# Designs tried in a protein design run: designed miniproteins, single chains, continued (5). Part 13

Each design is a single chain, and the fold is of that chain. pLDDT is the mean over its residues in the fold that is shown.

## One batch from the design tools (miniprotein)

Design m16447
Fold by ESMFold2-Fast:
Formats: structure tokens, sequence, C-alpha cells
Structure m16447 (fold): chain A 63 residues (1-63)
């Protein structure tokens, strides 16, 4: 697989993760139950870690 093909796959994956995060943030804003808020906050934090991982992989490939 070429460097360009790897980069394109990572960018598409990043877009998907960012869109999912936005969706969860909208759910969190509408949620009044404390237990559901805590669950959504944890899912958002997990997505943020995955997004950061993908961003670092993109940065390494651009070197």
Amino acid sequence: MSKKEKLQKLILELIGLELRKIGLEFELERTTDPEEKERLEREIEELEREIERIRKEIEELEK
C-alpha cells in the first residue's frame, strides 16, 4: 500500500470519528439524566483518544 493510500484511509477514518463525536456531543447536550451524561462523556473521551491516535499516525506518515 502506498503512503498516499494509507494517508487517504486515515483521513476518511478521522472524518468518521469526528462526525460520531459531534453526534454524541449533541446527545450529551440534550441529556438531563446524570448516569447517561457520565456514559456519553466517557464515550466522547474514548473517541477523542482514538482521534488523537489517528492524527499522530497522519503526522508520522507526512514526515
Scores: mean pLDDT 84

Design m16448
Fold by ESMFold2-Fast:
Structure m16448 (fold): chain A 65 residues (1-65)
Amino acid sequence: SLFLDPEEARRIAEELIEKAKEAYKNGDKSTAVAYLTAAMIYAAMSGDEELLERVKKLADEFEKE
């Protein structure tokens, strides 16, 4: 299959979230939002609804601030 294993997708999403937080702390909001956009895709692939909701919340927070 060309699809990722759901657990691997979850791991990648979590790594992208951490990269987004680091970029945001470094003042690079556009890079942070790009990482969160990628994290949403992998979170959706993982089937982890709680993770996807968390990424959406964080994206809203970064957009607002």
Scores: mean pLDDT 83

Design m16449
Fold by ESMFold2-Fast:
Structure m16449 (fold): chain A 84 residues (1-84)
Amino acid sequence: MLSEKEKKAIELFRKALELIRQGKYEEALKLVKEAVKLYIESGNYDGAAVALRLAIELAREQGGEELVKELEKLLEEVEELMKK
């Protein structure tokens, strides 16, 4: 059963992907950061990592090189948190 935090993370992440498609990279990055935070707070590190990889691929396709770098940095932070 998905937590309320995970549901909100999914909603924010979907909005972020739409913003990436529109070339609104600054706004997209803000929503991705909030979604990742909610995934982490719910203990769903896999969900955060999958979301970031999808956003990275889409940003790469759109030519958002700076956004790709910021998202890759967030992915590294999530992967580090997965180490116990």
Scores: mean pLDDT 84

Design m16451
Fold by ESMFold2-Fast:
Structure m16451 (fold): chain A 97 residues (1-97)
Amino acid sequence: LKEEGVRKFKEAVKALDEGNYEEAERKLAEAARLLAEAGEPEAAVLATAVLVSLLKREGKEEEALRLAEAAYRALAEALEGEEREWAEEALALTRAE
């Protein structure tokens, strides 16, 4: 799981570098899920943050917010409390101008 998540993340970064945003989006979503399942919440947050940034750049703001909310909520449950406030602040910054 962790090795697969890291591999997907690296593939996503390569796709971003080459301008293949659709492939990057798919790989980042897979990486975030795999890393969360592997018990690597910090790495999953990083993958989700990159995905959210990419989706906003593509104009998919509603999808970005939905994914961020779901992922940050799941990670907050795993990290207990402190990270939940951080995730809420990150979402507020994502929504606010």
Scores: mean pLDDT 71

Design m16452
Fold by ESMFold2-Fast:
Structure m16452 (fold): chain A 78 residues (1-78)
Amino acid sequence: MSKEELERETTVEMARISAAVILSIAKEKASKIEDEEERKKLLEEARKEAAERILEIAEKEEDPETAERLREEAERLE
């Protein structure tokens, strides 16, 4: 792998990990909620938060290919 490819893959992977952490925390919190509607709302809000986090990284990204991959990851979470 080239240094550029490694940096790109690292940025995308770190964004995925950040999103996964947000979702994992939300799932743990949701497991303690007895109301199904409150659980669903919490999980939906967490998915939106995770997507927004990835989009923030994409907006600050100077490499167009990396930014596009990050936007695709954010869309996958919606």
Scores: mean pLDDT 81

Design m16454
Fold by ESMFold2-Fast:
Structure m16454 (fold): chain A 70 residues (1-70)
Amino acid sequence: SELKRMEEIIKKAAELAKKNEEALKEIKKILETLIAKAKEAYAAGDFETVREYVEKALEKLEEIIEKYEK
């Protein structure tokens, strides 16, 4: 399920952030940027755009996990 995929990505990102300072910085930057955009869309009542930014955040977190798990 989509929810299970999200949970697995978030768990892996959190574990990576604890053991790798550079990964933590990249994760923080992505979350700050995409959360800000999602908040703007939410305030505008554009829930479709909120979903898009959440999905983009998950994709970027997967990219960081891939990069640092090598």
Scores: mean pLDDT 80

Design m16455
Fold by ESMFold2-Fast:
Structure m16455 (fold): chain A 82 residues (1-82)
Amino acid sequence: SEKERLYASLYSAAKISEAGKSAAEMIKEKAEKLKEEGEKDKEKKEETEKKAEEMKKMAEESKELSERTRELNLKKAEEVKK
């Protein structure tokens, strides 16, 4: 059935987007660790803090994008299911 294939495809795409969210959260955790390590090196503290903040911002934007894509694909799957 066309509807069943469409549903499966959209659901699969939503799962991939969910994996992207998990990857973004891991990057955020790495950025926090970078900040903690930077505090131990006073000379490079400012540079490390800036880099960590940039990584956090990029990860947050990536997470939001993945969330929107997941919601969109799930909504489309629900419409096809009806």
Scores: mean pLDDT 73

Design m16456
Fold by ESMFold2-Fast:
Structure m16456 (fold): chain A 85 residues (1-85)
Amino acid sequence: AEAASRALADYLRSLGRDDQAELVLAATAAGRALSPAEAELLKGAAAAEAGDYEAAIAHFERAAALDPSLRAEVDEAIAAIRAAA
């Protein structure tokens, strides 16, 4: 569980959102359940860290489908991955 929260926190830090990364870690420590969209963001971040860019993009697309408010962040993450691939 903490490994997944760390992956999301590392992803948020890569976007310059250190405050949001700390809030995710604090919420996880407090036992907050992840939303389905947050779970897909964590899977995407973990896949990107593993170098599996196709899986990362697929997970990020699912996150945006589950929560359209995440679209801007998902588009940014996908653009970064496509630039790295």
Scores: mean pLDDT 70

Design m16457
Fold by ESMFold2-Fast:
Structure m16457 (fold): chain A 56 residues (1-56)
Amino acid sequence: MELARKVREALEAAGIPATVDEETGEVDLSGLTPEQQRRAAELFARVYAEEAARKA
């Protein structure tokens, strides 16, 4: 999924060490601190919203 790739790139650019399953789009936040998890969730929501807007 292109969405999963964009999420992965955004997380890497922000320096957040999370893994993304490209098949399901699931983000593995288990290795992160609560602060990193919050930032990762915000980035995921932003990327998802941007892709949804592109499809509208």
Scores: mean pLDDT 72

Design m16459
Fold by ESMFold2-Fast:
Structure m16459 (fold): chain A 60 residues (1-60)
Amino acid sequence: SELARLEARRAELEREAALLEKGIAESKDPVIKLLLQAALDNSRARIEELERRIAELRAR
């Protein structure tokens, strides 16, 4: 179903976000930290969008 697909994608992005957070914490290079932070911000924005879509579908 559409709902199951979106929930699976959210879980995937949440795992990616966790890895990026770990990478930021472990990195000592400010350029790498900046790039990882940008990727993390993008992943978080995508998770928020998916959560809105999931909530909308659950309301049906």
Scores: mean pLDDT 87

Design m16460
Fold by ESMFold2-Fast:
Structure m16460 (fold): chain A 98 residues (1-98)
Amino acid sequence: SMSLEEKLEKAREELEKLPREEQQLILGDVGGAYSLVKDGDSDTAIKLLDQIAEKYKDIAPAVTELIEEAKKLIEEGKNDEAIELLSKLIDIIEEILS
């Protein structure tokens, strides 16, 4: 299986190929999930992550894989690890948009 660093790099390459509007929408959605996890609203975060995965699975499968991994971390009570993963993904999208 791929390392987290390899998955993040694959997501970067995928995001760079998307239209700017889609990059901005993904940033908003991922940022929303990040905020919910930080606030301890794990159930709402899981529901939002499911919606994000369904919404982007066809156009951003590498991003979707990271979203599903963040969801699994939250389900396992590993909220700090999920926050770190989502933060790294947000940083990548913000770098692309700058």
Scores: mean pLDDT 90

Design m16461
Fold by ESMFold2-Fast:
Structure m16461 (fold): chain A 70 residues (1-70)
Amino acid sequence: MEELKERAEKAAREGDVELALEILEELKDDLSKEALEIAMTAAMGLVSAAVEETVKRQEEERERLKKLLE
């Protein structure tokens, strides 16, 4: 479990969606409190990555519009 927790924390820090999904798949049938905490950490990493991608896409759109208005 400690190794799995470290991988979940790494996935959350680096926004590694694939690693986060692997961890969630491994834990999907494990209802222990420890497994739930690890799964929550991985899920938070996925949410963070999705938000970062959305913000990046919006910034690129704004820069494109600025160039058109020059």
Scores: mean pLDDT 73

Design m16462
Fold by ESMFold2-Fast:
Structure m16462 (fold): chain A 60 residues (1-60)
Amino acid sequence: SMEEEKQKIIEEAKKILDELRDAVGRFGRKSQVTPEEREELRRLQKEANEKALEIDKKMK
């Protein structure tokens, strides 16, 4: 059922958003971004975008 799949995607998205928020917080404490921080943020942004796309696909 689409509802079960949507619920799972939402749960996974929430976890990714929590990780992204934590990474942004750590980045904000630095006066300069590091390559590792940049890659971590990029990875989390990509995962968040992929989850948003899956949600859109399930709604349409």
Scores: mean pLDDT 75

Design m16463
Fold by ESMFold2-Fast:
Structure m16463 (fold): chain A 60 residues (1-60)
Amino acid sequence: METLIGEFETLEKAIGAALAIIGDAPTATVKVEGNKVTVTSDGDEASLKAAKEVIEKLKK
């Protein structure tokens, strides 16, 4: 089980990132807590890679 955490400047950016991750990694579990987005995946390397790319791109 792998967990990725992205912290964003605003709740709106966090929600946008979560929606993008759900689109690219629909098998991952995504949680939004304030400005934090937590992504959990059960060993799916492709989903983890997609989630990492979304977090890096949207966080800058």
Scores: mean pLDDT 75

Design m16464
Fold by ESMFold2-Fast:
Structure m16464 (fold): chain A 78 residues (1-78)
Amino acid sequence: MKEEGLKLYQKGIDAYKAGNYEEAVKYFEQAAKLFEDIDPRLAAEAYRMAADAYQKLGNFEKALEWYERAVALERALE
């Protein structure tokens, strides 16, 4: 449900703000998967936040993969 995805996304934001980037990635990934079936724009936002968290972890390869996934979803909505 959208409410479950929003709760997971908020937990991701809270973890990101606390500097817990590995935890943030897990929550953003879970939220994005739930949003893909309901709201692709929210899914794209969650993928972008996961990419930002991977960048903070120094995993630039994963950050790029997730940015590309977010961009693909955003382009599909145009």
Scores: mean pLDDT 84

Design m16465
Fold by ESMFold2-Fast:
Structure m16465 (fold): chain A 120 residues (1-120)
Amino acid sequence: SAAMEAERKARRERLLAIVDELKKQGKISDKTAEIARIVIEETEFGDGTYPASIVEKVREIVGSDENADEVIDELLKVLQELGANLTKEDVDRLIESGGMTKEEVIVSLVRTVLALKLDE
């Protein structure tokens, strides 16, 4: 319906405004902001599901393990400021023991940051 389309548009605009705010505050880099915008554009925010193709797009933007680690560090700091107790050691366990890629972790962390910021 037109009302549902308007709500989806308003939600996307709010999510993009959150990304812009975090970047203006110096909490995330240009690269992390670009990744967050791709996550917003390619996913519907609800129950934590997303298509595998988004992971491939994030991988292209990240380009290296060093860049992935920097993005993860920025997102973890934002999450800690929002009251989440997720640590770098928890992320390392998800990668090493949980079989997640760094890019899958990045998508998950972005979605968590955006969900928590919407609930403020």
Scores: mean pLDDT 82

Design m16466
Fold by ESMFold2-Fast:
Structure m16466 (fold): chain A 56 residues (1-56)
Amino acid sequence: KDEKLRKIYEEVLGVKPVNLDDDFWELGGNWGKALKLSSKLKKEFGVYIPVEDLKK
C-alpha cells in the first residue's frame, strides 16, 4: 500500500524519489496536481481526500 501510494505521488508530481513524509506542496505540487492526486487515491484506494486536506 505505502509503496503504491509513493508511486502515485511520484507520477503526479513528476519527481523521484518521493518520501511520504515530504510535504506535497514543497515537492512542487499545485492545485491541479492535488486534484489529480485526490482522484487517483479515490480510484486506487477508495479514499476521498479533498485538496484542502493536502496541507503544507
Scores: mean pLDDT 69

Design m16467
Fold by ESMFold2-Fast:
Structure m16467 (fold): chain A 57 residues (1-57)
Amino acid sequence: EEERKKKIEETAKKLTENAVASLRDQGIELTPEQVEELYEKIKKALENFEKEDEARR
């Protein structure tokens, strides 16, 4: 259970870094506050997805 939370956090961080890099390629630089908000949204979405996937498996 704790390992799942850690995996979600690592995945959310990786996805956030990829999104920031993609936006930079488009000439958009996010502020640290915007990066934190994006990370929280991604993490929340992953937590919801994981709960639904576990209920099905």
Scores: mean pLDDT 76

Design m16468
Fold by ESMFold2-Fast:
Structure m16468 (fold): chain A 77 residues (1-77)
Amino acid sequence: SEEALRYLMEAGVYILAGAVYKVLGDLEGAKRYYELAVRYAEEALRKAREAGDEELARQAEGEIEAARKAIEEIEKK
């Protein structure tokens, strides 16, 4: 659970960084950080499931979805 939480917190920081770069018009930078957020949130989900932490797993799934949608919007231009 603690390990899953650490990955989820890092994913959240990367989502924030991606949003900042997107607002500043750096779409390549934004995409890079959203891709990092997906990776960290996927690891958080895996570890949360291993620990039986259903709430943390749900939060990780939400972050994966949000980051993937942000990437999709950038790629559609």
Scores: mean pLDDT 87

Design m16469
Fold by ESMFold2-Fast:
Structure m16469 (fold): chain A 72 residues (1-72)
Amino acid sequence: MEEQERAALEAIDAAIAAGVPGAKEVKKLFEEVIEAVRAGDYKKAEELAKKMEEEYRDVVDAVVAVAGAAAS
């Protein structure tokens, strides 16, 4: 679990370093989703995840694909 979170954050940080617009906001939203899930606020986690999918789908898909490939 910790390794997967680290890998996802590293992928987002790489996008930020490359100057990809929205990557910083995706990192903040991703951290907020994790915190909401840990707090049991699934409604807030769902709203934040939906916002990421709608506004930052390309960045989110890239991070998920990298994490999925590493897990497979």
Scores: mean pLDDT 70

Design m16470
Fold by ESMFold2-Fast:
Structure m16470 (fold): chain A 95 residues (1-95)
Amino acid sequence: DLIQEGKYQEAVEYYTKLIEENPDDWEAWRNLGLAYLFLGDYQKAIEYFEKAIEIAGEDDWQALGYLGLAYEASGDYDKGAEYLFKARKLYDEKS
């Protein structure tokens, strides 16, 4: 896994190609968001996590959690707290 290996730029290229081939692959959108989060591009991370959540129907508590972290890292603490709360609630409902 390119993200687990710290190969974030290669992950961007790989998941971008996957999304071009299958735009409904919410895991690819989430992984693209993660790559940008680790690269420090919080605005792109937010965009791609929101896209993953749109496709997954808000059942991805991990994407909601990462979206919250990306908002906090970007300085939007209110939205960060909101999405972290949503992620925790969904995790508790699914676990």
Scores: mean pLDDT 83

Design m16471
Fold by ESMFold2-Fast:
Structure m16471 (fold): chain A 57 residues (1-57)
Amino acid sequence: AKDPKRLEGEVSLALGRMAAALGDYELAERLFEEAIRLDPSLREEAEAEIERVRARA
């Protein structure tokens, strides 16, 4: 079984992608930062998503 915080990190990453798709780039960036905080193994993926959001905003 995975640590609950790892699952929360994956959920935050997914919610960040949804927020970005809806045009809420501020919320998307916060959710990606929270994903890194909850699961540091997601850092590279979440940082790439933040860069994409910043490039579009």
Scores: mean pLDDT 80

Design m16472
Fold by ESMFold2-Fast:
Structure m16472 (fold): chain A 68 residues (1-68)
Amino acid sequence: SMEELAKTINERGKVLFENGDYETAKGLYEAALRLNPNYKEAWKNLGKVLEKLGKKEEAKKYYEKAKK
């Protein structure tokens, strides 16, 4: 399913985030959200990436998406 694929992509993004590959992790979280826009964990993870990239205002918007 698209939801299972989104989960798989999100888990890959988490591995890259832990390795410090923030830009690649961002792309993977964005891909997961294209498959499942209601994926709260992916919105939260995208917020964390944006904080690491110094984009604090953008990160806040994505944290709000995660709360829904």
Scores: mean pLDDT 86

Design m16473
Fold by ESMFold2-Fast:
Structure m16473 (fold): chain A 80 residues (1-80)
Amino acid sequence: SAEEYLKKAEEKVEEAERALAEGRYEEAMKYAEEAAKYALEALKLSEDKELILKAIGLALRAIGLAFEAALKLGKPMPSM
């Protein structure tokens, strides 16, 4: 369900934020990419405007975290 994917996206955003704070930039990037994927799956299943907005918000947060981690690692910026 969309709600299950939103929960997974939130959990991965939290893992990415924690990894980034701890200097684990490779893990932060991986968790952020996983969060973006879950948010996109939630968006595909979302029929309600509120769920759609939540999915978009989580995807944007995940993309931002992935970009920050990529910059710290000197890696290519992740594609959306």
Scores: mean pLDDT 82

Design m16474
Fold by ESMFold2-Fast:
Structure m16474 (fold): chain A 50 residues (1-50)
Amino acid sequence: MEKRARELGRRARELVEQGRLEEAKRLIREALRLDPFSPEAIEAGRLLEE
């Protein structure tokens, strides 16, 4: 599960950088459900708030 959360977090980060914020939010939620302490998912969420 941790590897999937990491990959979802990385994908969400890329989507944030592309401006696809709604899709990024969905992936962040999925990643955090799998691993609420995933650094990649947390970072992607922080990018959304910037």
Scores: mean pLDDT 77

Design m16475
Fold by ESMFold2-Fast:
Structure m16475 (fold): chain A 64 residues (1-64)
Amino acid sequence: SIEEIELKVLLMKAVVESEEFIIRRMRESNAPQELIDQNEAGLRQSREELEELEKRLEEAKKEA
């Protein structure tokens, strides 16, 4: 349903914001670059997932 996709978009936006916050804190605490790079890779994946969910939401709204 549209409501389910909207909820998934909201939740994924929160995940992206949390991951961005964690990466910022890692940089501030001088965490190892390897660990920062791994988390940045995860953030890129979460952003791609969000983009796909937003596309699905747009398409679902067109069909409603």
Scores: mean pLDDT 87

Design m16476
Fold by ESMFold2-Fast:
Structure m16476 (fold): chain A 61 residues (1-61)
Amino acid sequence: MPPLLARAVRDYTGRRPDELSLRAGELLRVLDLRADGRWLVESLATGRRGWVPAEHLELVT
């Protein structure tokens, strides 16, 4: 499967240990998409993984 890339459209502060904090403009690899609107992503800069609300991300085609 081709990798899905996403970019953070705004800052997000993770509220749980399984969530990832983001700054607007960060590039992320999308690892999993849940129907409840949460995406599992990996930071390309740090390699850290975490869940983020999909509304804070846009797909990069």
Scores: mean pLDDT 79

Design m16477
Fold by ESMFold2-Fast:
Structure m16477 (fold): chain A 87 residues (1-87)
Amino acid sequence: MEEIKKVSEEFAKRAEPYAEVVLRAERGEASVEEGIEALEEIRRLYEEALEELVEKGLLSKEEAEEKKKKLEKVLEEEKELLKKKVA
């Protein structure tokens, strides 16, 4: 499980600045557009991490697809919440 941990840690480090932008947008300290862009970057980084895990044989394509669907739902809900707070 060392490779899964390594990929997860790299994702977390790369996603951290974007997660901070999302939190600032939720507080009204950044624009809704900046928050949405940050959520899209987090999604891209997560998909890259899942693809790497599949390539290394640490995750099945089916498991990766399920994780992508779950994240997509969460990100869409977060985007709607950001829009609702400004509207």
Scores: mean pLDDT 80

Design m16478
Fold by ESMFold2-Fast:
Structure m16478 (fold): chain A 78 residues (1-78)
Amino acid sequence: KAEEYIKKGEELKKKGDYKEAGEEYEKAGEIYEKEGKLDEAAEAYEKAAEAYRKAGDLKKALEAEVKAGMLRIKKAVS
């Protein structure tokens, strides 16, 4: 399920639809997070941040980057 959103994000990124790519990566991150796959969730949010940055949406890029960082910290202390 989450992997399908990663695939959608990759295809949108290839088309230059960076905002939509970021949204798909963010959905993948949410699903991985719910599944307890914290590393995969962090990677998905990092991909979302990069896509949002390329789209010029610096607020969404920062929000995604913070989510990724928090998940990596959570894994380290759990």
Scores: mean pLDDT 83

Design m16479
Fold by ESMFold2-Fast:
Structure m16479 (fold): chain A 80 residues (1-80)
Amino acid sequence: DEKEKLEKEKKKAEEEEKKAEEELEEANKEAKELIKRAEEDPESMNRDIGEALRKVGEASGKLLKAKKKKEELEKKLKEL
């Protein structure tokens, strides 16, 4: 029935959220390490930092989408 289907989708969304949080954590760690190195040699690291910050943005976007999907599923479950 509808409720069981939504509960299964919610579990999948929770797993996607956890994976997105892990991706964001790793991307943030990489960006922080590159920023620290750039303080010692700014010119050589500028491009790498830009790419790392772009990855942080992408991971943040994935996490936001996963959270929104989970919230929508929780709302649908409450309406049942």
Scores: mean pLDDT 79

Design m16480
Fold by ESMFold2-Fast:
Structure m16480 (fold): chain A 77 residues (1-77)
Amino acid sequence: SSGMITLANELKKQSEKASEKDKELVNKYVDEALELIRNGGPREEVSLQLTKAANILQDSLGMDAVVAVHARVEQAV
């Protein structure tokens, strides 16, 4: 679960570089994932919301932004 929380936080950090609309979408999906984690929801649903956030980030900032997020998660866990 700590790895998913770290991923969620790194996605939020990278979203600050995106447009306001894309930032809002990333934060929406990340907040849904964090809510699922708090409530003990299914891991598949958490993963789906984080994947949606990562896809918005990739489309907004490019693949390198998603690679940077995953590298930071690996360093933190």
Scores: mean pLDDT 80

Design m16481
Fold by ESMFold2-Fast:
Structure m16481 (fold): chain A 63 residues (1-63)
Amino acid sequence: DAHFQAGLAALRAGRLEEAVAHFEAAIAEDPTHLDAWDQLGLALVLLGRDEEAQRVGERARTV
């Protein structure tokens, strides 16, 4: 998944907003990609968007 790999690259570079966008795109293509949900939650926590990270984690549990 090109979006997931781009998200990981952005996360490693500290480009957290770009990482969020890429992981959201990866989930939009494949909602069963559990690693993309996990990485989205991590990127949101690192951005201080804790409530969004919690909601993402809750939603991932239903996939």
Scores: mean pLDDT 83

Design m16482
Fold by ESMFold2-Fast:
Structure m16482 (fold): chain A 52 residues (1-52)
Amino acid sequence: SAEAEFERGVEAYLAGDLDAAIAHFRKALELDPEHERARRLLAFAEEQRAAE
């Protein structure tokens, strides 16, 4: 489900695994395009990845 993918994304993000976090947030948005939290955290994770 979108929520399960979002939760996995949050866990990856907190662990510092930005690639995994981005993949999970993208999957959450594929399942639920209106998932505001996933969209916001995806943008933050992508920004952090670009800064590395």
Scores: mean pLDDT 83

Design m16483
Fold by ESMFold2-Fast:
Structure m16483 (fold): chain A 71 residues (1-71)
Amino acid sequence: MSAEELAEKYAEEAKKAVEEGNLEEAKRIIQEGAKELTTNEARKLLAELVVKVSGMEPELVDNEIVRAVLE
């Protein structure tokens, strides 16, 4: 699986958790995605896809997890 496909997978799973109202699960999914992605470029791609796919849930976007991915 490419870094792009892996990032898309984690973004889709995080979006589902947000839509279900489970922000803690969304946070966990993003943390696991960040661990699996081994480059700064892949982490930036994950952050971009989370913003795009999650529908801009403010709590998720402003979460320390998204900030950590952007490091």
Scores: mean pLDDT 64

Design m16484
Fold by ESMFold2-Fast:
Structure m16484 (fold): chain A 76 residues (1-76)
Amino acid sequence: HMDEIGVLMAKGLKAYQNGDYEKAIKYFEEARKLAEERNDPFALANAYTFLSDVYEKMGDKEKAEEYRKEAEKVRA
């Protein structure tokens, strides 16, 4: 009944909007792990997409591309 993944995603997005990329990564990584444990491919793809966006903002293009590819694999 509790959408723990949604809460983590919301916290991650808020941290990202505030420029707190370290907190954003922590929340999105927790959401990713929980989505994997729950076998939720929609939430998992979203977590990978947001991780990609955060790393892109940080200038880590390699990690951004890796996470983007993982999101595509989950959506396929």
Scores: mean pLDDT 84

